Designed miniproteins, single chains, continued (5). Designs and how they scored, part 51

Each design is a single chain, and the fold is of that chain. pLDDT is the mean over its residues in the fold that is shown.

## One batch from the design tools (miniprotein)

Design m17759
Fold by ESMFold2-Fast:
Parts: sequence; C-alpha cells; structure tokens
Structure m17759 (fold): chain A 76 residues (1-76)
Amino acid sequence: MEEIEKKAEELIKKTIEDVKKNPDWSREEINKKMEEVVKELREKLKLKPEEVKKYVDKLIVEIENILNKIREEKAA
C-alpha cells in the first residue's frame, strides 16, 4: 500500500515538473496530460476512486498555482 502511494506521489511530482518545464503548454495540452495521469492512477496503480480524486485534486491545485505564477511573471 505505501509503495503504491509513493508511486502515485512520484507521478504527481513528475507531472508538476513537466508543466513547469513547458510553460507554453495550452490548457488543452495540460488537460490531456491530466487525463493520462488519471488513467495511470486507475489502470496501473489500481487506486480506489476516492484516492484518485485526492491525487487529482492536489495536482489541479499545484498546476493552477504554477499557471498563476507564470501569468504574474509575464504581466510584470
């Protein structure tokens, strides 16, 4: 169980870093990446729907924070 949670956390962290490295990604490209993450959490890690939602919600918050920071830096 802990090993699966670690893999989920690593997947979320990697996705956050991918978004940070690609500040030119459109919202559609980011959404597509999010769908891939959801699929991997469900299919590969076999997480329960409630756990998938927890990781996805965390990832959404982190991505929104990154996008807000990029917008502020471009506006300055």
Scores: mean pLDDT 78

Design m17760
Fold by ESMFold2-Fast:
Structure m17760 (fold): chain A 87 residues (1-87)
Amino acid sequence: MEEKKKLVEETEKLYNEAKRAAQEGIDIARDDEEKVNELKTLLNQAEAAYKMAKEGSPEVAELATRAAQRILDKIKSLVEELRKEKQ
């Protein structure tokens, strides 16, 4: 119970960070429809991971947390690339 609760809370934090990072990336990308769509797709995947963590078993929650971390890392990498190109 406690272990699953921590995984859900961790995945929520990762999803909230992904939302902030993706929004920053979208604001920078603006006219780059391909990059905007990529960020939106990654954000949708992060939301799906958070839902899986909440609704799944503890084992599924662990996999969802790892997936959310990988998605966040991809978003951050893309945002850093966009910052270097635009700022």
Scores: mean pLDDT 84

Design m17761
Fold by ESMFold2-Fast:
Structure m17761 (fold): chain A 85 residues (1-85)
Amino acid sequence: NDLIESFQNEADSILDILKTKLEENPDTSDNLTTEGKNELLKLLTRFQSKITDPQDIQALKDIVDDKIKELDLISDQAKVSKELK
């Protein structure tokens, strides 16, 4: 499904950008986590408006949930790095 693949690629891009920002500025980890969650939810809202298949909608939600978990892990790692400064 090209639409789910497109969504996955955009979600991956959001995480890559946030990971780079966290590596540059770990002190902003909480703000970047909030920004990332908002961007992922915004992406979900845009794609949900175009999808009528409940299974496809659920797939997008699962992707968002997985990306949020990954973002939380990245944020936690950045906080540990900050404490060791």
Scores: mean pLDDT 77

Design m17762
Fold by ESMFold2-Fast:
Structure m17762 (fold): chain A 62 residues (1-62)
Amino acid sequence: PSREEIEREAEEAFLLMKYSVAKLAGDLEGAVAALDEFLARFPDSPRAAEAAAEREELLAQL
């Protein structure tokens, strides 16, 4: 894999980790913010559909 590919995957993983940490802490607003940034930066990611679905689920809890 290319360095750009590895960097992109690392950034995706970092945002998903931020989401997971916020969700575990009960910070639903922070979790939504992390998913918003993920979708804005990586709309064509294979994980984008999953992230969008999770965001809608969290918004339903607010």
Scores: mean pLDDT 80

Design m17763
Fold by ESMFold2-Fast:
Structure m17763 (fold): chain A 73 residues (1-73)
Amino acid sequence: VEPKSVISNRILSEIVSILSSDLDEDGMAEALTNLIKNSPDKERAIELLKQWLALSTDPKVVAAITRALEEVG
């Protein structure tokens, strides 16, 4: 069962917070990795990050998301 409003919106809010922070690439990758590991739905967190990666043009964001996905996969 997929509680869209609770899990997806919370994960999206956390992703936006991390990506809009003053963290460097390494810090951002670590924060995203921890977000996935601590998520109640890891597969959903990975799916949302892959969708964000496809839409992102910021090299720092692309690199950080890619590293987080590699770390958990």
Scores: mean pLDDT 78

Design m17764
Fold by ESMFold2-Fast:
Structure m17764 (fold): chain A 74 residues (1-74)
Amino acid sequence: MPVPLDFDVPVAPGQGERGAEAIRPVVEAAGGSARAVGDSVHVTAVAPDGAAAQELVRRVFEALREAGVEVRPG
């Protein structure tokens, strides 16, 4: 059953746009969108199942780490 995803990832001040650009290819490949909202990155997507939803979240955090974006506790 499709799983809707709608979440924010807090990042270091000034890194919102960098974070959004870093994850956009990953999120768009899943048919979703990513945008900067202040010092956070907002992700919206629909995964085909729970396993795909978990994998998308994992890849989002991997892409942020690879881009050198500092993820902050929410």
Scores: mean pLDDT 82

Design m17765
Fold by ESMFold2-Fast:
Structure m17765 (fold): chain A 75 residues (1-75)
Amino acid sequence: DDEVLYELSGLAQEVADVGSPETVRYVAEGVGAATRGDLKKALEYLDKGIKAAEEAGNEKAREAGERAKELVEKK
C-alpha cells in the first residue's frame, strides 16, 4: 500500500528532525525493512528505535516510532 509507505516515510522524517542518531538509524532501518516486506526485521528495528528514544527522553521521536510500529503491525 503506497499510502502506508508514504506515512512510514513521513514518520521516519519526524524522527530524523528530533531524534538522536541512534534512534534515527534504527527507525530508518525499520521503515526500510517494511518497504522490502521484511516485517519481522522492521518490528525489531522499530522496537530498538523506540527504546533508544525513550532512554534519551525524546517523547516526540518515541511517539513517531510507536506510530510507525503500529502501521507495520497492521500489514
Scores: mean pLDDT 78

Design m17766
Fold by ESMFold2-Fast:
Structure m17766 (fold): chain A 92 residues (1-92)
Amino acid sequence: DFVEKVRRLLEAVRAGDLETAKEIMLELGVDPESAEYAVKLIKEHLERGDPLSALRVVEEVVRKAVDKYQLSPETVAEIERLLAEERARLAA
């Protein structure tokens, strides 16, 4: 389920749906203040045409959640693969 939430978060950010992105961050256990700040930064980067910097904010949020939940190495590898795939898509 954690992998599914990360996939949904990446889809929401790609669509510019920052309301949904914030809701998913809260589902991942991000505190409301940190989620609001992250969404603000993502919005600013996307509005400047800098989706790679927006993804960097998403990566930081996801990695902090991974550390908090002490996820299995297999789950961490799947999450890192999703982040790498999104980065590659943006670089194309």
Scores: mean pLDDT 86

Design m17767
Fold by ESMFold2-Fast:
Structure m17767 (fold): chain A 99 residues (1-99)
Amino acid sequence: THTASASAEARPGQVAVGLAVTTEAAPTTITLRFSLRTSPATTREVDVVTVHEVAASDPGGTVAESRLSVDTPGPATVTWTAVAEGPARVEVLVRAEPA
């Protein structure tokens, strides 16, 4: 069986996401996609979530994708930081594939 697990945390104002990803098998290629969704707190009738696509080279972007190669089973840590104005939610997608 080939599995990966991850967890994320966020702070108000500045969103910093640290992921600890563990794999049961190696070698493994892990693809991480970070998405920052901003929900305006004043929108009561429709909860509008805005996701902005940005180049991976932009550190202040709202979407980033990282590829990580793991040669040994165990924990790997990835950190992604973004700045958010107002309430924000961070979504993380983790995909693990055998190399």
Scores: mean pLDDT 46

Design m17768
Fold by ESMFold2-Fast:
Structure m17768 (fold): chain A 61 residues (1-61)
Amino acid sequence: EEELKKLLESIKKTIEDVQKNLERARQAGKEVEARTLQNRLDRLVSELQKILDEILKKLNE
């Protein structure tokens, strides 16, 4: 449980950092960079969803 909490917090922080970088890349017109960051964000969100599903499983006995 504690390990899952650390992973969840780490992924959330990484997602926030990537979101800020993505916004800056879009504002600067760096389309290739923005696409790469969007792909990374999508993968991080998928990983976050898997961790949340594991936590929900434990809460549901």
Scores: mean pLDDT 80

Design m17769
Fold by ESMFold2-Fast:
Structure m17769 (fold): chain A 91 residues (1-91)
Amino acid sequence: DIVELAEETFKLFDTDKDGVIDKEELELLIENFGLKKSLEEIMEKFDKDKDGTLDAEEFFGFFEEILKEKGIELSEEERKEIREKLLELAK
């Protein structure tokens, strides 16, 4: 289940349990998914508030990018469910 994968990925890489993905956690995520983009490129694209972390909204955008690179497109329903679950986890 792609929605469950998003939730489990966020939980797994939010290692300090602060509800955001920091630069070190993000580097591990990039390595584990074998992404073609560098940490710096991902941060520049998705770290919209420039604080060096990805919150739940920013992580959602990044997760969707991972899936697109793997050839997976999310439905509107899946996008909504993932976003809502990630926001719940970030509380």
Scores: mean pLDDT 74

Design m17770
Fold by ESMFold2-Fast:
Structure m17770 (fold): chain A 88 residues (1-88)
Amino acid sequence: DVARARALIDPIARETAANMSEEDTKALLAALEALKTAPAEKFAEEAEKLYEELLKEEPVVLSDEEKLALAREAAELLLARQEELAAA
């Protein structure tokens, strides 16, 4: 259930955003880009990388709003990709 996955990811994204470093933000953006272009067989690996980045605790470098926006964007793309795979 995508709605349940979103409910789970939202708290994780918020928690991660509060502690995300500039390095973590760059890694999250790279993982997001990889997920956008990943073939179905690599989706699980790229999704795991996004979860790892979302769960990292690092010193805050960017604003909480910027970090949260990036984390939410990553979560939204991950859920959309899951929906694509489930719909097949």
Scores: mean pLDDT 57

Design m17771
Fold by ESMFold2-Fast:
Structure m17771 (fold): chain A 94 residues (1-94)
Amino acid sequence: AMDEIDVEETVAGLRALAERLPQADVSEMAALTTAGHLITVAALLSNLTPEQKAEVLRAAAEFYRASADAEPDPVTAQRLKEIAERYEKEAEKL
């Protein structure tokens, strides 16, 4: 991304979405998971330091785990858990 990202705001936003997901209805859940995915992708495409990238990846992993736990489709839930695991492992390498 060309624009500078506020890492603190990004991490806080992802955590707020993760906290909201267990209480969301089906229609709200779709909007929250889409928002979290877009925030994650935008942040990871930005010019971040390794420390900032690790922080975003950990927050994203927490968000995708919460999304998986809220997801009624077991195949989609498993895919979301796998994304969370990948982001957590990537953060550990930084």
Scores: mean pLDDT 80

Design m17772
Fold by ESMFold2-Fast:
Structure m17772 (fold): chain A 72 residues (1-72)
Amino acid sequence: MLEGILEMLEQLKETYKSAIEEAKKLGPDAVAATKKAIDRQIAEMLKLYSNDKEVTEKIKEIQKELEALVAG
């Protein structure tokens, strides 16, 4: 169901934020490696949900939020 997908995306967002925050404690190389892994997973999800505009737009929103977190 769509609700389950949205809940999954919110949980993934929090998991990715935690991973980036932990990587920040290790230094910029760790942040870069963590972001690369996350970006790969996001690209895979965008491919899987390419037929669902609402899900795709939500994933892109999460990606932008994570990029802002890495930049800040």
Scores: mean pLDDT 81

Design m17773
Fold by ESMFold2-Fast:
Order: C-alpha cells, then sequence, then structure tokens
Structure m17773 (fold): chain A 55 residues (1-55)
C-alpha cells in the first residue's frame, strides 16, 4: 500500500501511543481509520511503518 507522508506521520504517532499509552494494535488501527481518514489497509501499513521507525 502506498502511503502519503501525512499517513506515515499518523502511523508513527499511533505507534507511540501503543508504546507509551498502552493502546492496543486494534485501537491504534481504528483511530487511524476514524481520525486519520485512512482505509483499514492504509492504517495497518502506516502503523507497521511507524513501529519499524521506532515510533
Amino acid sequence: VKLTEKQKQGGIAAAKWMKEGGMTEEQAIQLLVREGGMSREEAEAALKEGLKRGG
């Protein structure tokens, strides 16, 4: 899935909320879908990219 820079930044933020805030992966994906305006596939890809970048 091809992500925009804004979607990648959203994924990094969501990964931080998981790591620091105790948010589950599913909660992070749902937040990216609802607030980030992403499809589920885009949200999953953005979150994986964020986690890979140490977010």
Scores: mean pLDDT 77

Design m17774
Fold by ESMFold2-Fast:
Structure m17774 (fold): chain A 65 residues (1-65)
Amino acid sequence: SGILKAVDVNMELALSALKNLTRSQAEEVLGRQKEVLETLLRGEKDPEAKKYIEEAIEFLEKLEE
């Protein structure tokens, strides 16, 4: 599904930011990716896709520590 691919792309961008940017810049990118995922979650009707998005958001929140 296109939604799961969008989540995967957002996660790759977040992980790339952590490897290639300063801490402050990476935190801004993580925050923006989280906002994108939260927007996708609000519009999603499929329970499996919702669960996948929720888990991605939780993973990003753990990376921000």
Scores: mean pLDDT 78

Design m17775
Fold by ESMFold2-Fast:
Structure m17775 (fold): chain A 94 residues (1-94)
Amino acid sequence: SPVDEALAALRERIRAVLDEFGVPEEVKEEIVELAVRMFREVVETDDPEKRREIRRRAVDEIERLLREAGFSDREVFEILTRIMAIEDEILAEL
């Protein structure tokens, strides 16, 4: 399905970003699963305000995970910016 293909692309592209920044495997998988779960909820939601809330909560949780893993404010900002850009690109293709 188009959604299953989008989820596969999301997993691959987010993993690649996290690998570039040297994110540990356990943290990487947690972030990927969180992003995939959020993406499914966004696709299933018709309410723009609910979509924004889901995305905001995902960003907050990813930030927390990266900070706990010892990444700097600058690295967290760069990683989140790249993840959000990937999500926006994939959502636009659906």
Scores: mean pLDDT 87

Design m17776
Fold by ESMFold2-Fast:
Structure m17776 (fold): chain A 98 residues (1-98)
Amino acid sequence: MKEELRAIFDRIRQRALELARKMGATPEEIETVELAVRSGEAFALTSIDLGETLQEALDAGYAAAHAMLRFGVRSGVLSPELAKALDAEIEREVEEAK
């Protein structure tokens, strides 16, 4: 259900932002991380609206968050080390939620 997806992505957002702060992320990096997770949630919710399963929605959300983190690295707004750590954390949370 959409409520379950929102709860999962809220937890992912909180943990991703906590990890980013612990790694010394700048305010701009924090905003980029928040945008990546919000993009993931939006794609996951859209997947459910299109009749996909919870697992498919979680995979779509992770793919969107991953793409945004990579874009942040390419644009120079995210350090590669921070992006790698956040990607691994988001992937772990998504797999645990399946």
Scores: mean pLDDT 87

Design m17777
Fold by ESMFold2-Fast:
Structure m17777 (fold): chain A 80 residues (1-80)
Amino acid sequence: SEEELGKKALEPFINAYTIPYELAKAGRVQEARDYIARTGARLAALVAGADASGQVVLDLLLALSEKGLEEGIAERKAAA
């Protein structure tokens, strides 16, 4: 149960990077950008009344998504 809870806790961080990365790598760059914008807006709404820790988590998730997008684009370019 602790292992499963740990996996679930990490899933948002893994998905924040991996989803934009896979979309960008597949050449679906605009869809990756739209995903980041949509997800960022939803998360910002959820943390609008949160303490500083909620904002730090949001900033980290957005940074991971931008990194995933950049690395997905770079990998697609390298494979071409």
Scores: mean pLDDT 81

Design m17778
Fold by ESMFold2-Fast:
Structure m17778 (fold): chain A 81 residues (1-81)
Amino acid sequence: VSEEFKKTVEELIALLTGARSLGLRPLSEEEYNLVLRAYVELLDAEPDFKPPAASEVPKLSPEELVRRVREKMEELRRLME
């Protein structure tokens, strides 16, 4: 697992946790499944990996949060090929 892959998954989980706390679902079911697969792959390679807490996510507007989730999702797609 690359450092970039680990960082992208970590940041995406933090952003999605923030979105969930605001009642937002910025991703489709297919995209959520892809994130879940990436997270499982990361845990398999890095058993000591701990996802960031919701409190560690910057205070963002709903629009800005959705935008950043979309950006990180596209990064994840590129890394997963």
Scores: mean pLDDT 75

Design m17779
Fold by ESMFold2-Fast:
Structure m17779 (fold): chain A 92 residues (1-92)
Amino acid sequence: MDAARARLEAFRARGAALVAEARAAADQVGPSLQPLADEMERAYRNGVAAAEAALAESPRGALTMVGVGEAELDRLRARFDAARAAALAQQA
């Protein structure tokens, strides 16, 4: 249990920071980034909820769900960073 809970708490902290960074960047760059920031926030909330539900059944299931959530957030962060770079290039 302790390892699965520690991993979930690390995912919560990292995911919250990534979503906050995406929101701040969207506020600075403009509305074109808001849909991607919204998608990152939904993925984060869904990932945490899935990991919490899995933890009630199995620590292994929770670790699997955290891994899935981390991979999805990393994928969305890469898409967000690419979109931000494109938006900034249009303003230059």
Scores: mean pLDDT 84

Design m17780
Fold by ESMFold2-Fast:
Structure m17780 (fold): chain A 75 residues (1-75)
Amino acid sequence: KAVDLLDKAIEAVRQGDLDEARRYLAQATGEVSRTAPEEKALEVHALAEKAMQALQQGDADKAIEYLEQMRELAR
């Protein structure tokens, strides 16, 4: 489930494993693309781009904020 993958991504960020967080984020966005309505998938993809940018910049707090927003949408 996308929610479970996002929970793993958030935990990886908290542990400082940004590479693992990016892997889980990619898996979660793929799952949403397969299972969610198109409007919801587009909104999740926009948040995923923001989360990915935060992870690339090492901004853990911002990455977690975006990942939590994705989690709420993926429910």
Scores: mean pLDDT 82

Design m17781
Fold by ESMFold2-Fast:
Formats: C-alpha cells, structure tokens, sequence
Structure m17781 (fold): chain A 85 residues (1-85)
C-alpha cells in the first residue's frame, strides 16, 4: 500500500548502510519500470532518498531519473536534476 511504501522509504532515509540504500534504489527502479504510480507524498520521500544517494551511487541515481522520465514524472525529474547538480 501507499502507507507501507511511505513507511519503508522513511526507514531507508534513516539507513546508514550504503549497500542497503543501494538495494532500495534498485527496488524502486524496478517498481517504476513495472508501471507503479506513486502518490505526491511517496514522490517527496523518493526525491529525498535520491538526493541523499547521489554522492555515493551517481550511476544508480541517474538510472532512477531515467526510469522516472520514461514513466512520465517530468516535474519530479526536473526537481531532482536541479537538486543533485
């Protein structure tokens, strides 16, 4: 559910292990590519996670941005590109 995804993302934002956060990004990319649609609240938490991970996993964050672009999250993509530049 949306509530469960929000709770999971909030826990990912507190996660100190880069490998666990990397696995979380891969999971999100898969869900986006499978056509899952996110609420605005989930999009905000996803944006926070992407910004946090950009320095550690720039290639994965770029892959996430391309997955979001392909799925039609144009406004979110623009915000993320500005935030990680």
Amino acid sequence: TDEQLKEWLEEMLKEEDVRVREAGLLYLIGRIRDGEKFSPEVQELLAELAVKEAPENPELVAELIEALRAAGYDDLVERLEKAIA
Scores: mean pLDDT 82

Design m17782
Fold by ESMFold2-Fast:
Structure m17782 (fold): chain A 70 residues (1-70)
Amino acid sequence: SAEVEKRIQEESKLAEELLKDPELAKKMSELARQAALGAERAKQGDTVAGAQRAGDALEQARRLGEEWLK
């Protein structure tokens, strides 16, 4: 969904600007891009494939955030 894409983008921006972690920001930006591609696919009628792609990107972003906080 657009909200998922926005949240991943905001996390990437926060990491880059506030935490000065460009590597984390780069990884989050790539995951946001994958979520956007999933949402676009869903709009084109491939709702299951689009949702799966966006979900996979969100799960990867969550794991990356958890590892970064350790």
Scores: mean pLDDT 71

Design m17783
Fold by ESMFold2-Fast:
Structure m17783 (fold): chain A 99 residues (1-99)
Amino acid sequence: ATREAFERFILKTLKEIIENFDNETVVDFILGAADLALAVFEVTSGDREMAEIGRELIDAIKNKDVEKLEEVLQRAKELGFSPEVIDAIEKLIEIFKKK
């Protein structure tokens, strides 16, 4: 349940970033909102490891760091994240590689 809620939140966040990629103000707002939501998730769930992977993902997106995104993708695969989350991260990596 907690992991499913986390993955659903991450998937929604990644989709919103992909949809608004050319609007820096909207992307910055989404990233800031996600950072706050991850802090709330850590306090309420006690799942520091999931909160940390979420923050690593958000920081990599903010910095447009393809190498860190690929590291987060590998960790997400190792942790058994859903195919939808994996696909969204892969799509975002492709977008950053082209820009």
Scores: mean pLDDT 83

Design m17784
Fold by ESMFold2-Fast:
Structure m17784 (fold): chain A 73 residues (1-73)
Amino acid sequence: AEAAIAAIRALAEERGSDYISVDDAAEIIAEHLGVSRATAREALRKAQLRYRGVLGRVTVAVAEEAVREVAKR
């Protein structure tokens, strides 16, 4: 879980943005937590709905919440 969060933060800093694409976030979550991209996308969608993020992009905070949701399973 911590490695996935660190990778998400590093990507956001490299882009100079508080937002990352849903596709990039899903790839990082799937790779680090050993889940399918579909499972990662669903977790991101649920987190984004709770936090009212911008469509097609997620904040680092929303992506971290999705990581925590997947890691508890």
Scores: mean pLDDT 72

Design m17785
Fold by ESMFold2-Fast:
Structure m17785 (fold): chain A 70 residues (1-70)
Amino acid sequence: AVTSYTLQELCELFGCKPESLARYILQDSATYVNGQPASQVTLQQLLANPQAVITFDKSKPYQKLNLQFP
């Protein structure tokens, strides 16, 4: 299933630092930031816009950060 959150919302949900979560998001080939593939977005661009819409698949790779998506 595809799910959408902002970086700020994800940090609030999981208690993670924005930089750590952003680095993980940018590693996922199935993730999009404001409709652009995450591979085309820099860490600096994502951190500069915490309200950017992040669209991703609820996959087990997020277990590396001990994240549980609702």
Scores: mean pLDDT 68

Design m17786
Fold by ESMFold2-Fast:
Structure m17786 (fold): chain A 95 residues (1-95)
Amino acid sequence: GSIEEHLEAAREHIEKAKASTDEEEQRRHLEEAVEHLLEAGKLLLKDESIPVEKQVAAVLLAIGAGLDIEYSSDLERALRSVEEALEYLEELAKE
């Protein structure tokens, strides 16, 4: 799978989380989104054309989003963290 395929899958799961009215379903979709962001981040680490500091930032944002899902009682905060990680990785993937 490509970085773009994983980022698209993450976006689809974010939209499903936003459409859900059940907290556990929202959490499940955000967890799936983070798994795809981490897979995109792993592929990004193999791209020697991207500066190391940007690669590290992308992985840390994805990890941080996962931690917000696991430890935060605020699903709106977790959603914002996941969306921020996706936006950052999408911008890097376009370079």
Scores: mean pLDDT 83

Design m17787
Fold by ESMFold2-Fast:
Structure m17787 (fold): chain A 76 residues (1-76)
Amino acid sequence: EEIEEIIKALKQRLKEAGLPVPSDEDLRTIAELTLQLVKEYNIDKETAIDAVVTALKERGLEAARASLNALGYLAK
């Protein structure tokens, strides 16, 4: 339920940014990482989504996923 809301918001924000919409698999992975950031660090959903869209716009999909993994999970 929450993940579907994040996917919907990501699709809308990507369209607004003029970016291509990723595959359903990539969108789900990005949404899962976004949801983890919200739950683990008490970041607002809107703030987390904005950060993810900005990363996708500036760095592209692969770099954005790497950045989210580094930020969200801090490989320890």
Scores: mean pLDDT 70

Design m17788
Fold by ESMFold2-Fast:
Structure m17788 (fold): chain A 65 residues (1-65)
Amino acid sequence: MLSVEEVRERIAAAEEAAEGNEIMLMHMLIEIGKSVGPEAEKAARAAKSPEEAKKAVLDAAERLD
């Protein structure tokens, strides 16, 4: 399972790689969510924006670690 610090690093890398492409960023955030756990993945997939997806994944990582 990824630590909160590792999740934060992966999110930053995804934001840089996506270069403002929200569809690509959402896809990357869902993959990060999968690495955290099934609840994080579901929350990221249900998010209406990259900002909501980031929060959901970070909150899940913090609760599990």
Scores: mean pLDDT 79

Design m17789
Fold by ESMFold2-Fast:
Structure m17789 (fold): chain A 98 residues (1-98)
Amino acid sequence: EPSPVELFRMTVLSSAVVMSLKMLESKPNNERAREEAKRDIDYVKENIDFFISVASKSELEKFAEDLRELKKVAEKNGYEELAKKAEEILKRVEEALK
């Protein structure tokens, strides 16, 4: 079972995906918002092995769902680099769910 520190770190990672999604939905063409989303998702990518190691199956399924939405919104708004990063993270999560 995750420790309080691990739960906090998981919340930071899941929040990074959700906040990036909300930011792109509200400000799709804002360069600062795009840069912040990219930094947040790079941080998620760097810590994905940790998230996979401590998250429950339901938490991984929800995280995969949020990554699929992020990829879709990024593609719709021409942010191909972010969509690619979201897809790379999503593949790691989906492999862990098998």
Scores: mean pLDDT 88

Design m17790
Fold by ESMFold2-Fast:
Structure m17790 (fold): chain A 61 residues (1-61)
Amino acid sequence: MDDQIQKIRDDGLEKAKKAKSEDEVLDIATETAKQVLPLSGPSQATKVANEVIKTGLESLK
């Protein structure tokens, strides 16, 4: 993963940990995926979105 994609992923994960609802986690995951998509395509964007969702939902429990 290049440095730019890693920074986008890490920023998304940090925001997800601070999210107050499942809807907020999904919004953060969507925005993170939108930033990754033009850089690495849909497969990598989907993987990053799934990591953000998992991290945010685990933080809400």
Scores: mean pLDDT 81

Design m17791
Fold by ESMFold2-Fast:
Structure m17791 (fold): chain A 87 residues (1-87)
Amino acid sequence: MEEIEETRKKALEELEKNLDEIARAIAALPDEEDRLRVIEMMEGLNLPAEFLRKLKEKVEKLRPLSERERKAFEEALKRIEEREKEE
């Protein structure tokens, strides 16, 4: 169990280092459905709320978010923030 958490922590550190590249990859996805799936995946990975906020801002700078994408980010952020408050 501890090894899984340590692996996840290393993955998060690598994701933070590559935040701009991840944002560009998401923004480059042509289909809205694919972008929504990535947002759902990010929620499922239990990423820190601050990471998801920074990611959202970087994606918005590269392309305008649709209403569905904006809502998906807002829902994911809300769930992650609620989880963090229960620490």
Scores: mean pLDDT 73

Design m17792
Fold by ESMFold2-Fast:
Structure m17792 (fold): chain A 82 residues (1-82)
Amino acid sequence: SALEQQLKDLKKKILAAKTIDDLKKLVKEFGDIMYQMYPDKPEVAIGWTLRALGVIVDVELGLISIEEAAKELAALVDEVLE
């Protein structure tokens, strides 16, 4: 579907991200796609978005690197596509 292609393109952008501000923009785009994929179940879209935001928080707290965060966010995209 068009939404699955948007997620695949988003994964490529996530893996290419070099700054936390780039990752934040991509997490916002991820959330927007989740709401489009689950229009009748916003709680599911919220759940995915909160998981992605948790990765950003881990970077801001110094718990993981930007490279590690990009890998975790890419894995979240893969989990959605399963």
Scores: mean pLDDT 89

Design m17793
Fold by ESMFold2-Fast:
Structure m17793 (fold): chain A 89 residues (1-89)
Amino acid sequence: MLPEKIREAIKEGKESYEFSEEVDGVRLEAKITKTGPVASDEEIDEFAERLRAFVDGLVQGARDGAIPPGTVRIEAELGGYKIEITATL
C-alpha cells in the first residue's frame, strides 16, 4: 500500500523514490525526496498511519461518489523528506 511504501522508503534513507499503484480505480502516485536529517522511527510510523487514514478516506469518498472525478495533489514534509502524492479519481 502507498503509505507503507512511503514509510519503508523513508526508514531506508532513500535519497529519492517514486512509485505508483491503483486502488479501486483510484491511481496513486508518490514522489519522495530527501532534503535533510531523517525523523525518528516513531514519528515516521505515526505519519504513515495518518496518511493511511487519509488515503483510505479518499478512496472511500471516490467509491461513494462524495469526491468528484479529477486530480488531488498533496504535499507534506516529514523528517527531512519532501513527500508529493497525486491521486487521480
Scores: mean pLDDT 76

Design m17794
Fold by ESMFold2-Fast:
Structure m17794 (fold): chain A 57 residues (1-57)
Amino acid sequence: SEELEARLTQLRNELAKAQEDVMAAGRAGDDDTLARYGARVEQLSAEIKRLEAELAA
């Protein structure tokens, strides 16, 4: 599905940004922001794997 491919590309871009934010928060010692973006990375990674499985089916 072209819609699934577009969504997957968008989620991968969001994941890359969230990973950058995690690194920045870690360097700054901002534990609250680190926890928030860490959770976001986990959620985005799970959604990407789910969509990749759907696209492969």
Scores: mean pLDDT 85

